# Designs tried in a protein design run: designed miniproteins, single chains, continued (3). Part 45

Each design is a single chain, and the fold is of that chain. pLDDT is the mean over its residues in the fold that is shown.

## One batch from the design tools (miniprotein)

Design m9549
Fold by ESMFold2-Fast:
Formats: structure tokens, C-alpha cells, sequence
Structure m9549 (fold): chain A 109 residues (1-109)
């Protein structure tokens, strides 16, 4: 299908053009938090895989949504216990990075 090949080339070009901008954003994020920068790098790698394989991308999106829902619930439970927002953020970012790393390892198989 001619249309699919043309869309794939445009997607690859967009990814290549966006990568320097994403890398700059990650470098700025690394100044704030190494764990946040790690999570951002993992999300970018997953996004690249999803754009190369739409079927795999659907599975990645579903897993990321499940992780986000679980982390939001954990955040609400931590707030209900009166934990400081800084501690909640550190915990959630760490768990997000761990979950994204697992999703990426599964996606690369």
C-alpha cells in the first residue's frame, strides 16, 4: 500500500527531527531529577517503538495506561496518609521508571 509507505517515511522523519528537542528536554529534566530524566528517556524509547510498529504501540499504550492508573491510586493513598508531595513524587517517579523499563524490555523481545 503506497499510502502506508509514505506515512512510515514521514513518521521516521518526524522522529529524527524531534529527537534533538526531546534530548534537550531530558537534559533540563536531569538537572531537576535523574529519575524523572530516566522515566522521560524510557517513554521516548517506547514512543519510537510504537511509531515503528503500531500493533506493538497499542500494547505499549495499554500497559502504560495501566501503570498510570495504579500510580494515581497510590498517590491518592499516600496523600490520604498525609505524606509530603515531594515524597509522593519521588516514589511515583521511581515506580514509573521501573514499570517503563519492564515494558521496554518486553517490547524489545
Amino acid sequence: KITLKKADEEQKKTLKEMEPEIEKLIEELEKESEEKARAARLLWELRKLAMEDPELGEKILAKVQEVNAALQKEAEEMRARGEPEEKIEERLVRRLAEALEEILEEAKK
Scores: mean pLDDT 75

Design m9550
Fold by ESMFold2-Fast:
Structure m9550 (fold): chain A 85 residues (1-85)
Amino acid sequence: VKEELAKRLEELAKEAEADGVSPETVRMIRRVAENVRKAETDFELDVALALGEIAAAISMKTGDPADRKAAERLLEVIDEARAKL
C-alpha cells in the first residue's frame, strides 16, 4: 500500500540521518517518500519509483560509502515495492 511504502521510505531517511549520511542524500530519500505519497495513480507511483531508482543509482556511483549504502537500501525498498505492484 502507498502509505506503508511512504512510511518505510521516511523511516529509511531517519535511519540514514542517524548513520551520518549526507543531508543531500537524506533529502533525496525524503523526496522519494513525498513523491510516493503524492502519487494519485499507478502510473504516477511508477514514475516516482523510477526517479528514485535513477537518483539511487547515481548516488551509488558518486557518493561516499555511507551515502552509497543508503542508496542501496533505497533501491532494495523500491525493488520490494515493485514486486508487490
Scores: mean pLDDT 80

Design m9551
Fold by ESMFold2-Fast:
Order: sequence, then structure tokens, then C-alpha cells
Structure m9551 (fold): chain A 92 residues (1-92)
Amino acid sequence: DPEIERLAEEALERLKARLARNGVTLSPEQEKVVLELLKKALEELKDAKTEEELDAILLRFRAELRAAGVPAEAAELADLILREAYKRIKAK
């Protein structure tokens, strides 16, 4: 889905920019894992109808990032970025 791929790439760039301000950089391997998990979460989020579904999706997303060795700070920022994206989608 080109729309999901575009949104995931935009979310990754926003994450990288916010992390860089805190002196944190992701390895190329971590960036690849984050991008794939962002794509997966966005596909689930497009069908989410309630805040409870949103919270469940993002809880799993953060757990998968942490299991893949992504730093806690990056996982928390990625959650915030996806919550912002979801609110924009829902407002349309």
C-alpha cells in the first residue's frame, strides 16, 4: 500500500529528527526494523475505530520495538508520532 509506505517513511524521518535533538541516532539495522514495525502499526491503525483499539495497537508496537533492541526513548517517541498521525487521519 503506497499510502502506508509513505506515512511510515514520514514517521521514521520525524522520529530520527526528534532523536537527533536528544543526541540519539539509530543504526541502519534499527531504522529498518522501526520502518517495518511502523508500516505494520499503520496498517492496524487505519482500521481502528476506538481509543481502546489505538492504545492496544501502540502497546504491542512499543513491545515489538523493545524486543527488537530499539531504545526505550525511540519507542516512546514513535508511539507519540503515531498518535499524532492517527489524530490527523481521524480529523478528516
Scores: mean pLDDT 83

Design m9552
Fold by ESMFold2-Fast:
Structure m9552 (fold): chain A 95 residues (1-95)
Amino acid sequence: EEFERLVRRRVEADRLLEKKGIRFPNDPALLQKLHADFLEIWREVRKAKNDEEKKKVIEEYMKKTGIPYEVLLILAAFYGTGELVDLIEEIIKEK
């Protein structure tokens, strides 16, 4: 059951990559850094008190790290962080 859920989430992430034409780094070190940056963003988002503050944290870290919103959205889906997925989608809609 747990393994099947992880496989499904990976398939969904791969489909989003194909649909949006987004390429993740092939370099293991760059990929590891991308995942580390994502986990830092998620940790800081969880400290915020409300959705508006959480959105500001996301925008600040996106500006700081240079990670595209679409890449962050795929990582949020991959890690199962539904709250972060919703917040990123709202930011994209507001642009």
Scores: mean pLDDT 70

Design m9553
Fold by ESMFold2-Fast:
Structure m9553 (fold): chain A 63 residues (1-63)
Amino acid sequence: MKLPKFKLINKREIEGEYVVLLYVDENGNIRAAVFPREELEKVLKEISDENGPEAVLFPIPEL
């Protein structure tokens, strides 16, 4: 997975098959990234590189 430069909107660690990252890109646009939980550790490392080690992710609300 490849994440652009961003700032996190919400922070939350969850259990689940998929996780959602909501963020604001460097142009101020709200974006969402969805990925399998198996990739969570890799994504958290990318987020930590941008926003620090306490970045968190949260699930998509049920429709």
Scores: mean pLDDT 52

Design m9554
Fold by ESMFold2-Fast:
Structure m9554 (fold): chain A 85 residues (1-85)
Amino acid sequence: SEDEILRKLATDGEARMQQLIEEALKAGDYDKAKRLQAIMDAMKGKDVPLLSEVEREAIEIVKEAIETRDFKAAEERAKELEKKL
């Protein structure tokens, strides 16, 4: 079902974020690990005060892409967001 596809995409994304957090911790980059953890927590729907409005908007673009399955629209929105930074 559609819900199963979305759950799998969310699980795969979470696993990749956990790998990046572990790599940052092993490298001694605790600030990077903290930022990546905050992004992962926000993707799970947790309110994370470390995130800027821009980072929150980027997460919303990713969530909308997963929900609509329109990754091209998400890429264009991400490029427009980068131009406004």
Scores: mean pLDDT 62

Design m9555
Fold by ESMFold2-Fast:
Order: sequence, then C-alpha cells, then structure tokens
Structure m9555 (fold): chain A 76 residues (1-76)
Amino acid sequence: MEEVEEAIRNALLEAGIPQEKADEVVKRVRDRVDLETASPSDIINAVDEALYELGIEKEQRKKALTILAKRLVELS
C-alpha cells in the first residue's frame, strides 16, 4: 500500500529523521511485513526494529512511532 509507505515516511520526517534513513526504514519494513495485510501493530513493530538497527535513539524512535500510530489510525 503506497498510502502506508507514505505515512511511514512522513511520520519519520516529522520526527526529524533524514529522508535517506526514512527511505531505508520503508525498505526494511517492506522486507518484513506485507503492508497490504499487516496490522497497525505489525507495522509499528517493524518500524521500531528498523529504527533500532539504524541506531536511532530511543526518545526519537518513540516520537516517530507516536506520529506513525496517529497517521495509521487516520488511514483505517
């Protein structure tokens, strides 16, 4: 789903994560979950794992995931 990928990218950018890292997170999430069928919780967990692997600090990850959760609710 292009809308879910856009929501992930935009949430990460709003949290201050640079575009190149946001794109890498989207790629890693696509490799782990089917975005067409995944639950919001599956998407959030996959994004958190990708951010952790990229060395993003815990508080910035929390901010990004909070923004993402809100955006995913608005898409549902």
Scores: mean pLDDT 82

Design m9556
Fold by ESMFold2-Fast:
Structure m9556 (fold): chain A 72 residues (1-72)
Amino acid sequence: AQKHAARGEEAAARGDYLRAAVHYGEALSLDPQNLRIRANYYRALGAAAEAAGRLDEAAKFYQQADELLSQL
């Protein structure tokens, strides 16, 4: 899980949010109850949706990420 999460962070840092979502998704499949990985996954989906001009979808993903982080 750690290696996939790190790859997700690297992709996000480059602005490649769709690739970041894929890597976080892989990390989440290995550790499905990890709230931090799940939050990062939704943040990446939100950023990817925002980059694609899907602002309504982006807002929903960001809200889900924020709710998960508030549980930590």
Scores: mean pLDDT 80

Design m9557
Fold by ESMFold2-Fast:
Structure m9557 (fold): chain A 87 residues (1-87)
Amino acid sequence: MSTEELIEEARKWLEEFKKEAEELAKKLSPDDQKKLNEAVEQIEKILEDYIKKAKEGKLSKKQLEAGIRTLKGLAEELLNWAKKKVE
């Protein structure tokens, strides 16, 4: 996979993650919805920073792949937290 293909897959994953988080947010209290939305925004900002650095040659493809894996793990933990709050 090229760096450009990796970026496109990461953006597609982010859109799907944001949609799932938005659906869960509708079932949360206002305080928990705010926490979820703020955490989603932070994940998006970190991913965009990784993409920018990769495009500028400041981040290797391997480092970008590792960063994306870490963000996906954090996103999964965040969604699991939200799911427990709606149960």
Scores: mean pLDDT 86

Design m9558
Fold by ESMFold2-Fast:
Formats: sequence, C-alpha cells, structure tokens
Structure m9558 (fold): chain A 100 residues (1-100)
Amino acid sequence: SQEEVAKEIVKLAEELYELLKPYVSEELAKKIEELIRKLRDAVENREPLQNLLKILSELQREIIEAINEAIENKMPQEILDKALELLDKINELVSKLQEL
C-alpha cells in the first residue's frame, strides 16, 4: 500500500540520516531532519501522493548533497557503502510510490 511504502521510506531515511549526521554540516543535517519530519507528518496525516512525492524529491536532493559532503569529510568506506545501499532502497521505493 501507499502508506506502507511511505512508512518504509521514512524508516530508511532516518537510518541514513543517523549514518550521515557526524560527517555533514549542522545546517545540512537540520535541513534533512526537517524534511524527514515533514515526510513522516505527511504520511501520518494521509496527505495526497503529490505532496509526499514533492517532499521526497527535495529529500532525495538533500541526501545526495549530504553524501557528497560526507565523502569530502572522509566518511569511512564501510559507512559510505551502507549509506549508498540505503539510498538505493529509498530510490527504489520512491519509484514504486510514483507507480501508485
């Protein structure tokens, strides 16, 4: 269901945020945290799919920026590999959500 897919995306995004947080600027970390909260609230309030997709698009852009910053800040390769696996799962679930 849309709700189950969206809830899984929130969970994966929260896991990814915790991995990236030590390696990114406070400003970027706060931006991602706000977008995750906004996404979680939109899911809980059963907002229209178009609103979820708008938030997800912005979150995906900020996560990519955060990964690039984390690489520059010497994030360990094993953590980077885990972050990229989580991002791939998020992107797959967003694609599934777009087909609903």
Scores: mean pLDDT 88

Design m9559
Fold by ESMFold2-Fast:
Structure m9559 (fold): chain A 55 residues (1-55)
Amino acid sequence: MDETLRRAAAFQAATAGVPAEEVYETLRAARDAAEADPAIRPEFEAVVADLLAGA
């Protein structure tokens, strides 16, 4: 999962012009929230999959 989040963050950062580290921290926090709240998890997984598909 960590490498997957880093790839998603790198792609988003390149596209949006923001630091990859900041995007990675945001995605990591979202993943932690998704693990704590099952209702959020499918949306989080969809967002990560979309980011990776765009890479």
Scores: mean pLDDT 71

Design m9560
Fold by ESMFold2-Fast:
Structure m9560 (fold): chain A 100 residues (1-100)
Amino acid sequence: SKKEREQTIFLFLITAELIEKVIEGKIRIKKLSKEKGLSEEEIEKILKEYNKKADEVLKEAIKNLKKNIDDLEKQKKILEEALKKLDEIEEEFLKKVKEL
């Protein structure tokens, strides 16, 4: 149905926004790590830990979005909470790299 198509498109757009946030965070962490003179091995270790934490946020957000597929306002709130958590994880990793 038209409603099911609209729900699928919206879920895709929310998921894409979350993935973009993770990619941008990874780029910033990698850039700062290189500027600090970290080895490729040290950078890969940091990015692996970042990816693990970010993936946990993405999995929980997608699970919650699927449970609320008929509720646009709840989906918006789930997106906002996931973006906030991803921002907090990015700040944590940027701080860790700065303090090395």
Scores: mean pLDDT 88

Design m9561
Fold by ESMFold2-Fast:
Structure m9561 (fold): chain A 77 residues (1-77)
Amino acid sequence: SEREKLILMLEGLRYALENNDELTVRLLMDGALREAEATVSPELYEFFRKVVEQVKKTEDREERIKIVEEALEEVQK
């Protein structure tokens, strides 16, 4: 399922935010966006892109993780 692919990408982003420095997270987010564009529907890609944009606009690490966790809850419904 394309939703399962999106869930794995969001889980990977959460892991990256928990375990990496700022520069590494930025590089991983750019890679994840390219992978999402190639692997999921345009609608799911736009959802993921908006999540990544919100994370990029957020300076607080805990709030960044919360954004991704809330996106995971939404996709898993």
Scores: mean pLDDT 83

Design m9562
Fold by ESMFold2-Fast:
Structure m9562 (fold): chain A 81 residues (1-81)
Amino acid sequence: GEEYAKKAEEAAKKGDARKAAEYAEKAGEEGSKKGNEIESGTASGLGRISASVGIIAGEPEEGAKGAAEMAKGAAKGEAGA
């Protein structure tokens, strides 16, 4: 989970919004599937919303970064820490 979140952040830094979003989704899915925690599920959902808002606003790289941060929280089980 966390490794995918870091890859999403790296892709966002390179301007590859599509890969950043893809890795962020995978990190969130792994966090939710493995942890089966309400907090992890909420963080994953917020990450998806953040990515979508970034794309709509014309700033997909920033949206993907937001998703990656939420995915990191889900992977650690410490969302918002």
Scores: mean pLDDT 58

Design m9563
Fold by ESMFold2-Fast:
Structure m9563 (fold): chain A 73 residues (1-73)
Amino acid sequence: ETPLLSSLLEAIVNDDPEKVKEIVREMIERGENPDPILPSGKSVYQLALDLGKERAARAIEEVLKEYGLEPTL
């Protein structure tokens, strides 16, 4: 995993929407995919939903929408 992806997963587990938004924006600005398919076959967004991290999932949606992107389902 990239350092930013690892930080994003940690922010999702903590259900920290502000941290999620900061990391997702940074990933996009650096040309990284902010919602990759993980080794489990789930996207980062799907993982947030599966863990019941509603605030983190919404934060991902908001930032992706700012950049004209959609979550991977």
Scores: mean pLDDT 81

Design m9564
Fold by ESMFold2-Fast:
Structure m9564 (fold): chain A 86 residues (1-86)
Amino acid sequence: AAAQRERVARALELLERAIEAAKEGRYEEAAEAWAEAQRLLADNELTPEELAALEEAGQRFVRAVEENGKEEFEAAMKALVEKAAA
């Protein structure tokens, strides 16, 4: 359905934003974008092309975090979880 395709497209946009934010040391924004992308992808049926694009973007994101600040990203993710629980 169109709505599902739009959600997957939005998730890809958020993953690209997370990659850019991680490269710039903006780990709070990277964590928020990554978490929102995961939320949008929940319960979606992916085409093979969408799955390949998401896997590629995911690999680039992991690399950007590992090269720039894995510990800082993990701290930002923890802060997001704590903020959501409050």
Scores: mean pLDDT 77

Design m9565
Fold by ESMFold2-Fast:
Structure m9565 (fold): chain A 64 residues (1-64)
Amino acid sequence: MIKYSKEYTLPDGSTARVEIIDGRFFTTVTFPPDATPDDRQRLAEATRKMVKELEKKYEEEKKK
């Protein structure tokens, strides 16, 4: 079983956590009450990067 996780936090306290378990992706996002649309867009972009990095790790594990 392959498990990886990454978390990203913006200065305003918004967070995104991405997990991959057996090739399935799980995303948890938390925003403070006053998060702006721009903060949400930046977090979404960071989340996409984390997903791609975890996909790469999963791909490497498959090769073992």
Scores: mean pLDDT 72

Design m9566
Fold by ESMFold2-Fast:
Order: C-alpha cells, then sequence, then structure tokens
Structure m9566 (fold): chain A 97 residues (1-97)
C-alpha cells in the first residue's frame, strides 16, 4: 500500500487524496483506485488491488471508460451493487481515450 499511496499522491491533489482516505476509512475492506493515461501506474494499481482482494476476500472489479463521466457511471453501478451485498470490493478504474 505504501507504494500505491505515493503514486496516488503524485496523481491526485491533496484535497482529492484526503477525500479518498475519508471514504476508505468509512468502508473497511474496500479498495478504490484510479489510473488516467499511465500504463505503469495502472499495472501497479491492478497488482495492489489483486493483493488487497486476496487479503480481504474482496471482489475485484476493473472498469474502463473513454471519459471520466463514463468511467464514474460504470464504477458507481458496480460499487452500489456490491455495497448492497455487504461485500468488500476492490475497484480499479482506468480512463482509455
Amino acid sequence: MSTLLLSLESLWSEEERARMEEAMAKMEGNFFGFAVGDEAFHARLRAAAREHAAAHGAVLLEVEGKSPAEATEQAEAQFSHLVDDERPVALVTRLTP
């Protein structure tokens, strides 16, 4: 997780990072990650998500969109379904032009 957090700090503003940390604290066992135009970061994020899923018995979900709106819509739909089932989720979102 330390390497992933350092990568997220480089990708996100301090405000965005704080919002994600708050959301994660409220959702024990869940994992949320976002990659935009960085294949190396996406690969590391995917690996971290798989490790988290194995450690916490979470369902691994990968979402790809051409726009932030499309990716967000897909991520929200998948996350909402799993939250209703009270299951941990590891969600990786990628923006692909």
Scores: mean pLDDT 60

Design m9567
Fold by ESMFold2-Fast:
Structure m9567 (fold): chain A 76 residues (1-76)
Amino acid sequence: MKVSIDAKTGPGGSGLVGEVKAVIEAKGGKIIGEPVGELNSFNLQAEVPADTNLDELKAEIEAIRPQARVSVVQVE
């Protein structure tokens, strides 16, 4: 399924983009297109397996940067 990931990270948020890509790829997912980022935030889209738990994915990303505010939503 296609998902959209939005993160508000504070300073240094660009480092989290690489870590999120690694988590998605480890789960058998693929990044779709290029991440759209600002100094303290980014959005990226990914294709993930249909059985992926989005709440668990959000929790894993937030565990990398506990101060980040992360949203993971399924996109049609």
Scores: mean pLDDT 76

Design m9568
Fold by ESMFold2-Fast:
Structure m9568 (fold): chain A 91 residues (1-91)
Amino acid sequence: TVDEAKRRVLELAQQGQQLFAQGRQIAATQPDRAAEALALLDQALANYQQALDLLNKYIPDTPATKSAREGLQQLIAETQAARDALRAQVA
């Protein structure tokens, strides 16, 4: 249902934000745990991508949906940038 999809999008976005924050904190403060930080950033990215896919597939195109989609696209871009920067640092 649309309501079920909306709930799942919110849950995935919230989980993604928690994973992103944790991954960035570890990357900034614990360089010896860079592999763990990368795994958390990859998980955050997967959650945001899944949320965006659900939003596009099941939720009607409205101004509110457009704003949510743009927000998820921004979070995806920021997470990809953070992941790529960390991968470059540990290579």
Scores: mean pLDDT 86

Design m9569
Fold by ESMFold2-Fast:
Structure m9569 (fold): chain A 67 residues (1-67)
Amino acid sequence: SEQQELQILSAGEAAKLRASKEVLKKILQAAGMSEKEAEEVAERIAKLRDPKERAELAKRAVEEHYA
């Protein structure tokens, strides 16, 4: 859906722009993830330094959640 596409894109963009773990968690929870799932994903993203890798992980995590 358009809403799901927007959530995937917003998660990727936030991760690319080095959003804090707390901001990433809020975005992932808005996409439908539980607090635990969002925290685990946000922590994995936070360990990455490359903006492209961060964006790819964030987008894939949200996409897999919707699968």
Scores: mean pLDDT 84

Design m9570
Fold by ESMFold2-Fast:
Order: structure tokens, then sequence, then C-alpha cells
Structure m9570 (fold): chain A 96 residues (1-96)
């Protein structure tokens, strides 16, 4: 669908912004983004883009809420490991 192509372009742009890559890398990043969406599906990419948007906009409330949802779904992580991840996020936010 056209939405998947748009997600690939948004993912490529987000990676360029995060990595500070030049415009010359954009076509290669779009192709890699399409491959990632094909492999892992659009929902994972949508969640990642939402996280990146929250970081860019300094929307720490949304970032915390999304992290809590992901940690609640993570059955392989102990409560200790989940607490460490929440602490790391809090430190990251405090440094911004």
Amino acid sequence: MAEEERLAEELARAVMEAQKLPESQYPELVERAREHIRRFGPEEVRRWLRVQEAIRNKDWETLRAMTDELLAAATSLSEEEKAEIRAALAEYIAEQ
C-alpha cells in the first residue's frame, strides 16, 4: 500500500536525522527501510517512528508511556531488568 512506501520514506528520514547522514544516503536508506518493513512488518516501524518523533519533540510523557507498554509486554525481562531500563530512560530524559 502507499502507506508502506510513506513509512519507508519516514523511517529513512528519521535514520538520517538520528545519524546525521548526508542527503546522498537517502535512496539507500529508503531501500533498506522497505526491506525492514517487508521483514518485520509495518507496526514495528510505526512504533519506532513514534518513539523518534517523541524524542525529537521532547514529548517525554509519550516516550515514557510507550516504554512502559513495551516493557509490560516483554515476558523475557525480569522486574529488575525492567527497572534498569526505566532508570536509563529517566537519566536520558534528565540529560536533555
Scores: mean pLDDT 75

Design m9571
Fold by ESMFold2-Fast:
Structure m9571 (fold): chain A 110 residues (1-110)
Amino acid sequence: MLEERKKELIKRLEELEKEARELGIEHAARAAEYLKDIIEHEELSEEQLKKIEELLKEIEELIKRIKELREKDPSDKKAQEELAEAELELAIIEALAAMQLWVAKLENKK
């Protein structure tokens, strides 16, 4: 069960990183890389795995929103503001993913 969930998450994170890089959404690509590193190299509790699944879902929803906003007229100020907010949310998620990776690597040295 846990190993099957990890394999599915790794596959989803690889697909997400590829899509994010193709779209030029660097924060999402880096967040996916950090989350994948945690899953591949760390023993995870059920609670930790659930938090990673939640972050992955948030990244997927933000990428979808950014794609939809990019299809709007470039003169749409509201769409530009919502795009900037989505990019900021992804930057925060990248920072959270990086912190989780840092904590996991420190715990492995104890």
Scores: mean pLDDT 81

Design m9572
Fold by ESMFold2-Fast:
Structure m9572 (fold): chain A 60 residues (1-60)
Amino acid sequence: DDVDRTADNLVDRARAARTPDEVRDLMREFRDRYDSFSPEQAQRVAAAMAGPIRRMIAEF
């Protein structure tokens, strides 16, 4: 379904993220789409973003 494709797309983009700007864009899009996700989809995206967010915070 469209929502599942969106969740998978965000996971892939999180894994590919290389810059703080890319991480911020992903966080913004995740926030905007959060209400459309199931708890399982939201957790999957959040888990994929955890590494990139930690890297961004470490560089800050």
Scores: mean pLDDT 80

Design m9573
Fold by ESMFold2-Fast:
Structure m9573 (fold): chain A 97 residues (1-97)
Amino acid sequence: MAAQRIADGLVANADDPFWADVFVALGEIHVAILKLEYERAKKNGDKERLKQVADEMKALSDALEAAATHLPPEIAQAVRDLADYARKLSEEAEKAA
């Protein structure tokens, strides 16, 4: 899962600010792609894809929240904010399905 790889990369690079920022950016890109898929699925009435997007966003949120517990405070806050955003999008996708 891309979500778990991003979370694992964050934890592995917790002491390297440059690589931590790179993995935060990868997480942001992953959320942006899922949001575009959510909007497309919603417009098309694709309930199966909405459920898949909700599951993928929830997996990303859960993985990022777990990773944040191992990160320095500056990076941990950015990761938690991204996890919260993914969680909210997951809830919206479930309601739209």
Scores: mean pLDDT 81

Design m9574
Fold by ESMFold2-Fast:
Formats: structure tokens, sequence, C-alpha cells
Structure m9574 (fold): chain A 89 residues (1-89)
């Protein structure tokens, strides 16, 4: 089902977000500016992927729970982007 396919794609992005959060936390703790710059690129690409998936999910009937999950992930991803940007100042 299209809804199931969207759920799978959302779950994979959730895993990528969790891994990126862990990587960014370690980079901040170590003051690793190169790793922070790499994580900034990754989080920005992930935000773009989340926004694209959200736009597609909104066109699929019955995907309201997927859209809600993507909205929560987008909020988390944008917060992480801000945290990385602040660490690079």
Amino acid sequence: SEVFDLDVEAALLEIQLAVTKLSAKRAIEKGDTKMLEENLKVIRELIAQLEELRARARTVPGSEPVVAGLDAMLADARKLEEEIEKALK
C-alpha cells in the first residue's frame, strides 16, 4: 500500500536523524569543526528529504499519521540544524 511505503520511508529517515543527532553531539563535545560542517550538510539534506516525503504523503489518502510523524521529525531536525550552526560560531 502507498501508506505502508510512506511509513517505511519515514522510518528510514527517523533512523538517519537519530544517527545524525548522535554524530553531532559527539562533534560538539569534541569541538570538531570539520565533523560539525559535515553534520550540517547531512541535516540540511535530511530536512529536504523530510519536506519532500511530507509533500508526497499529503497527496495520499489515509497518510495523516505519517504526515504528523514527519512534522515531528522536521521540528527535531530543524532544532538540530540550529544547534550545529550555534556550535560553529
Scores: mean pLDDT 90

Design m9575
Fold by ESMFold2-Fast:
Structure m9575 (fold): chain A 80 residues (1-80)
Amino acid sequence: SLIDKAHEITEKYIKVTTEAYEAAKNNPEAQKEIEELDKEFQEKATKLSESLDPEELLKELEKLAKETIEKLEAIKEKAK
């Protein structure tokens, strides 16, 4: 279902964001980058939810989540 797919995307995003913050706990610069990415993701996700049909929303949200996760993974590796 669309709900199940949305839940899967959300769970993965939360996991990667949490791991990135843990990797960056002693790196204020990396923490700021993660915070800015999370804020941008939340703002874009909110805009998508206001304007798209559920199926298009899921596709765009999945794309946005993948792009944001990739950036978070890069910060996580750099912060180690």
Scores: mean pLDDT 81

Design m9576
Fold by ESMFold2-Fast:
Structure m9576 (fold): chain A 70 residues (1-70)
Amino acid sequence: LEDLLEQRLVEAGVDPEKARELARTVKDAFDAGLHPLTIAGFLRRTLVEEYGVDPEKASAIARAVLAALE
């Protein structure tokens, strides 16, 4: 999950160091028992609002993460 998410984030234009930190944050949230939909919503919002990622790309990444979390 972390490696896949990090790769997708870099492809979307996120700095590699920030992509690694964000991927770790997503994993930590999942390990802490946060619902996959909550994690996906957080990720999409953060990508658009803080990282300036295109909303369609952010939605695609969030959907991929949701699918990976089953």
Scores: mean pLDDT 79

Design m9577
Fold by ESMFold2-Fast:
Structure m9577 (fold): chain A 100 residues (1-100)
Amino acid sequence: MEEVFKIAVESLKEVAKKFNIPEEKVEAIIKIARTKLLMYEDGLLTEEDLLELPEEVKKLINELPEEFKLVAKIFASEMLHYEVPLEAIKEFLKLLKKKA
């Protein structure tokens, strides 16, 4: 899980640089995503507690290896909550698949 999370963080940083997403927003997404992942591991959070994702985002997540799907859902949900453009979220998921 930690390795998958590191790959997600690096992918988010690359996409943020390309789409000019503010560093403070990127840091907030990473911190909240880590908190939610820990809550999920402790049984305090389920996937149903995450923000509902658009169908096109869900399709890209379904193309990932199983070990990446939960982390991808958490990151995509937080990116959407922080109003990251949909195209940046899709680019993040495509980059995550390339690094998987």
Scores: mean pLDDT 82

Design m9578
Fold by ESMFold2-Fast:
Parts: C-alpha cells; sequence; structure tokens
Structure m9578 (fold): chain A 104 residues (1-104)
C-alpha cells in the first residue's frame, strides 16, 4: 500500500499533464482511505509537487487548478475521511495561490 502510494506520487510529481497528475493523486487518496499515516504521506507528496512547480508561474497555476479539482471531487463524497482530506488539500492550494500572488 505505501509502495503503491509512493509510485503514484512519483508519477504525479514527474507529470506535466494536469489530467495525469489529478488521476494519480485521486488514486493515491483512495489507497490512503481510513489510514492517517498513508493520508499524511499523500499530503507530503502534494506539498512536494507544489514546491517543485513554484518557480514556474504556468506550472504553479496548473498545479493549483489540479488541487482545486481533486478537492472538489473529494467534497462530493459524504465520507468524513474524504471531507477532511479535501480541507487539507484546499489549505495547501490556498498557500500556493498566496505565494504565486506575491511573485506576480
Amino acid sequence: SLEEIDRLLYEAYHSEDPEVQEENLLKAVELAKDDTLLAMRVLEGIRGIVDANKDNPEKAKMTIEVLKKVAEKLKQSDDPFYKWLAEQIERIRKEAEEKLKEKE
């Protein structure tokens, strides 16, 4: 489970395709369901992707949009785990947006 999550995060990290990044992040979230340690690993991976793309405004905007779509899909679930994770992803997205605005 952890090895599979790390593989999905690696694929998301190295992807420049927003659809591939979104799909791999959603798969990692599904595998982390009801496991706090795995959920924290997914959140760390998301922060890594944000950091990797922070110095390129176009890639930063793409990453922000991907995180918005991931959080929106998770919010559609009535599952408290997905709702909590959506809130964490939204916090990461807002921090990334604030940093992007400071740069432009």
Scores: mean pLDDT 82

Design m9579
Fold by ESMFold2-Fast:
Structure m9579 (fold): chain A 71 residues (1-71)
Amino acid sequence: SAQVAQAATTVVKRAIESGDPELIKKVEEAQLKLNQGDRAGGLRLLSEVAEKLGMPEHAELLRQRSQQLES
């Protein structure tokens, strides 16, 4: 959905802006998974990044969508 895409984009931007190398690495891994068609895995990693960034609403949205795609 547009809401999930917007949340993912926001989390990616915040991670890069944070300068945290571990969060940037997770974002790169998530983008790789999304590009390879592993949408569930990519969104799961972005939800973890959102939690580390203190973005609980984005984390929950991305986690729920990831779980729906796994089922």
Scores: mean pLDDT 86

Design m9580
Fold by ESMFold2-Fast:
Parts: structure tokens; C-alpha cells; sequence
Structure m9580 (fold): chain A 67 residues (1-67)
């Protein structure tokens, strides 16, 4: 469990940066910006199904902040 916390933190930082950049680019280029939010929510569901509840919670918060 504690070993996964470090991996989760690294994944959260990397994913947060990638999603933020993608969202900014989507706002400039396309009407499909809601698809990025949907993709994040799908990742959150997969994380929850695999027992990564903290990661799923943070991904859902990120999706809400992008709206």
C-alpha cells in the first residue's frame, strides 16, 4: 500500500499536467473539449475498479475543475 502511494503521486502529477495542457488546447481548437472530461472520468472508474480509490477521487476532482 505505501509503495503504491509514491507511484500514485507521480501518476497524479503527470496526468494533471497532461490533462490541463490538453484542455487548454481543446478550448482553442475544437468543440470536443467535453470528451477530455469524459476520458478522465473513465480513467477514474478504472482506477476505482482496481482499488486505487485515492487516484479515482483525484481524477474526478480534476474533471470537475476542468468544467
Amino acid sequence: MKKLEDDINEALFTMSLSVTKRHLDSMKKSKNKQQDIDDILKMAKKAEENGFLDLAKELRKLAEQLE
Scores: mean pLDDT 65

Design m9581
Fold by ESMFold2-Fast:
Structure m9581 (fold): chain A 62 residues (1-62)
Amino acid sequence: DEQVRNIAFRAAAKAYAQGRLDIAERLAKVSGVPLEEVKARAPEVAATSNFTLDDETVEIVL
């Protein structure tokens, strides 16, 4: 589902920005986006998104 993949991508970028590499890798796989691309775009996503990463969001996606 495209919506779930989009949420997973944003969550992966936020997780990477927070130093949660394990969660970022798992969410990147769900999003279908390579981890390298998530890392490259993490600063942009963090600056432009009001999305807050919490354990509840991770459980919903994973």
Scores: mean pLDDT 70

Design m9582
Fold by ESMFold2-Fast:
Structure m9582 (fold): chain A 81 residues (1-81)
Amino acid sequence: PPRPKLPVDTKLPSIEERLAESLAELIVKEYPELKELAEKAAKVAAETGDKEKFAYVNKALKAAKEGKYEEARKYLEKAIE
């Protein structure tokens, strides 16, 4: 069988950034006022590589998928700080 390539940090930041962009697109469709917050939170988490900030972005994504946009907003605000 072919040997798969190992995921390295150059791919990990890209995956995190794409996940954050997906969060921003999802929120923008349902809650346009969150567009700037989602984009900033996604950008900050991807740029800093901060595990805490990335965790908040993931929590916001889950909340948005469940229709809990108020919780998503709170997590995005914490990720930006």
Scores: mean pLDDT 66

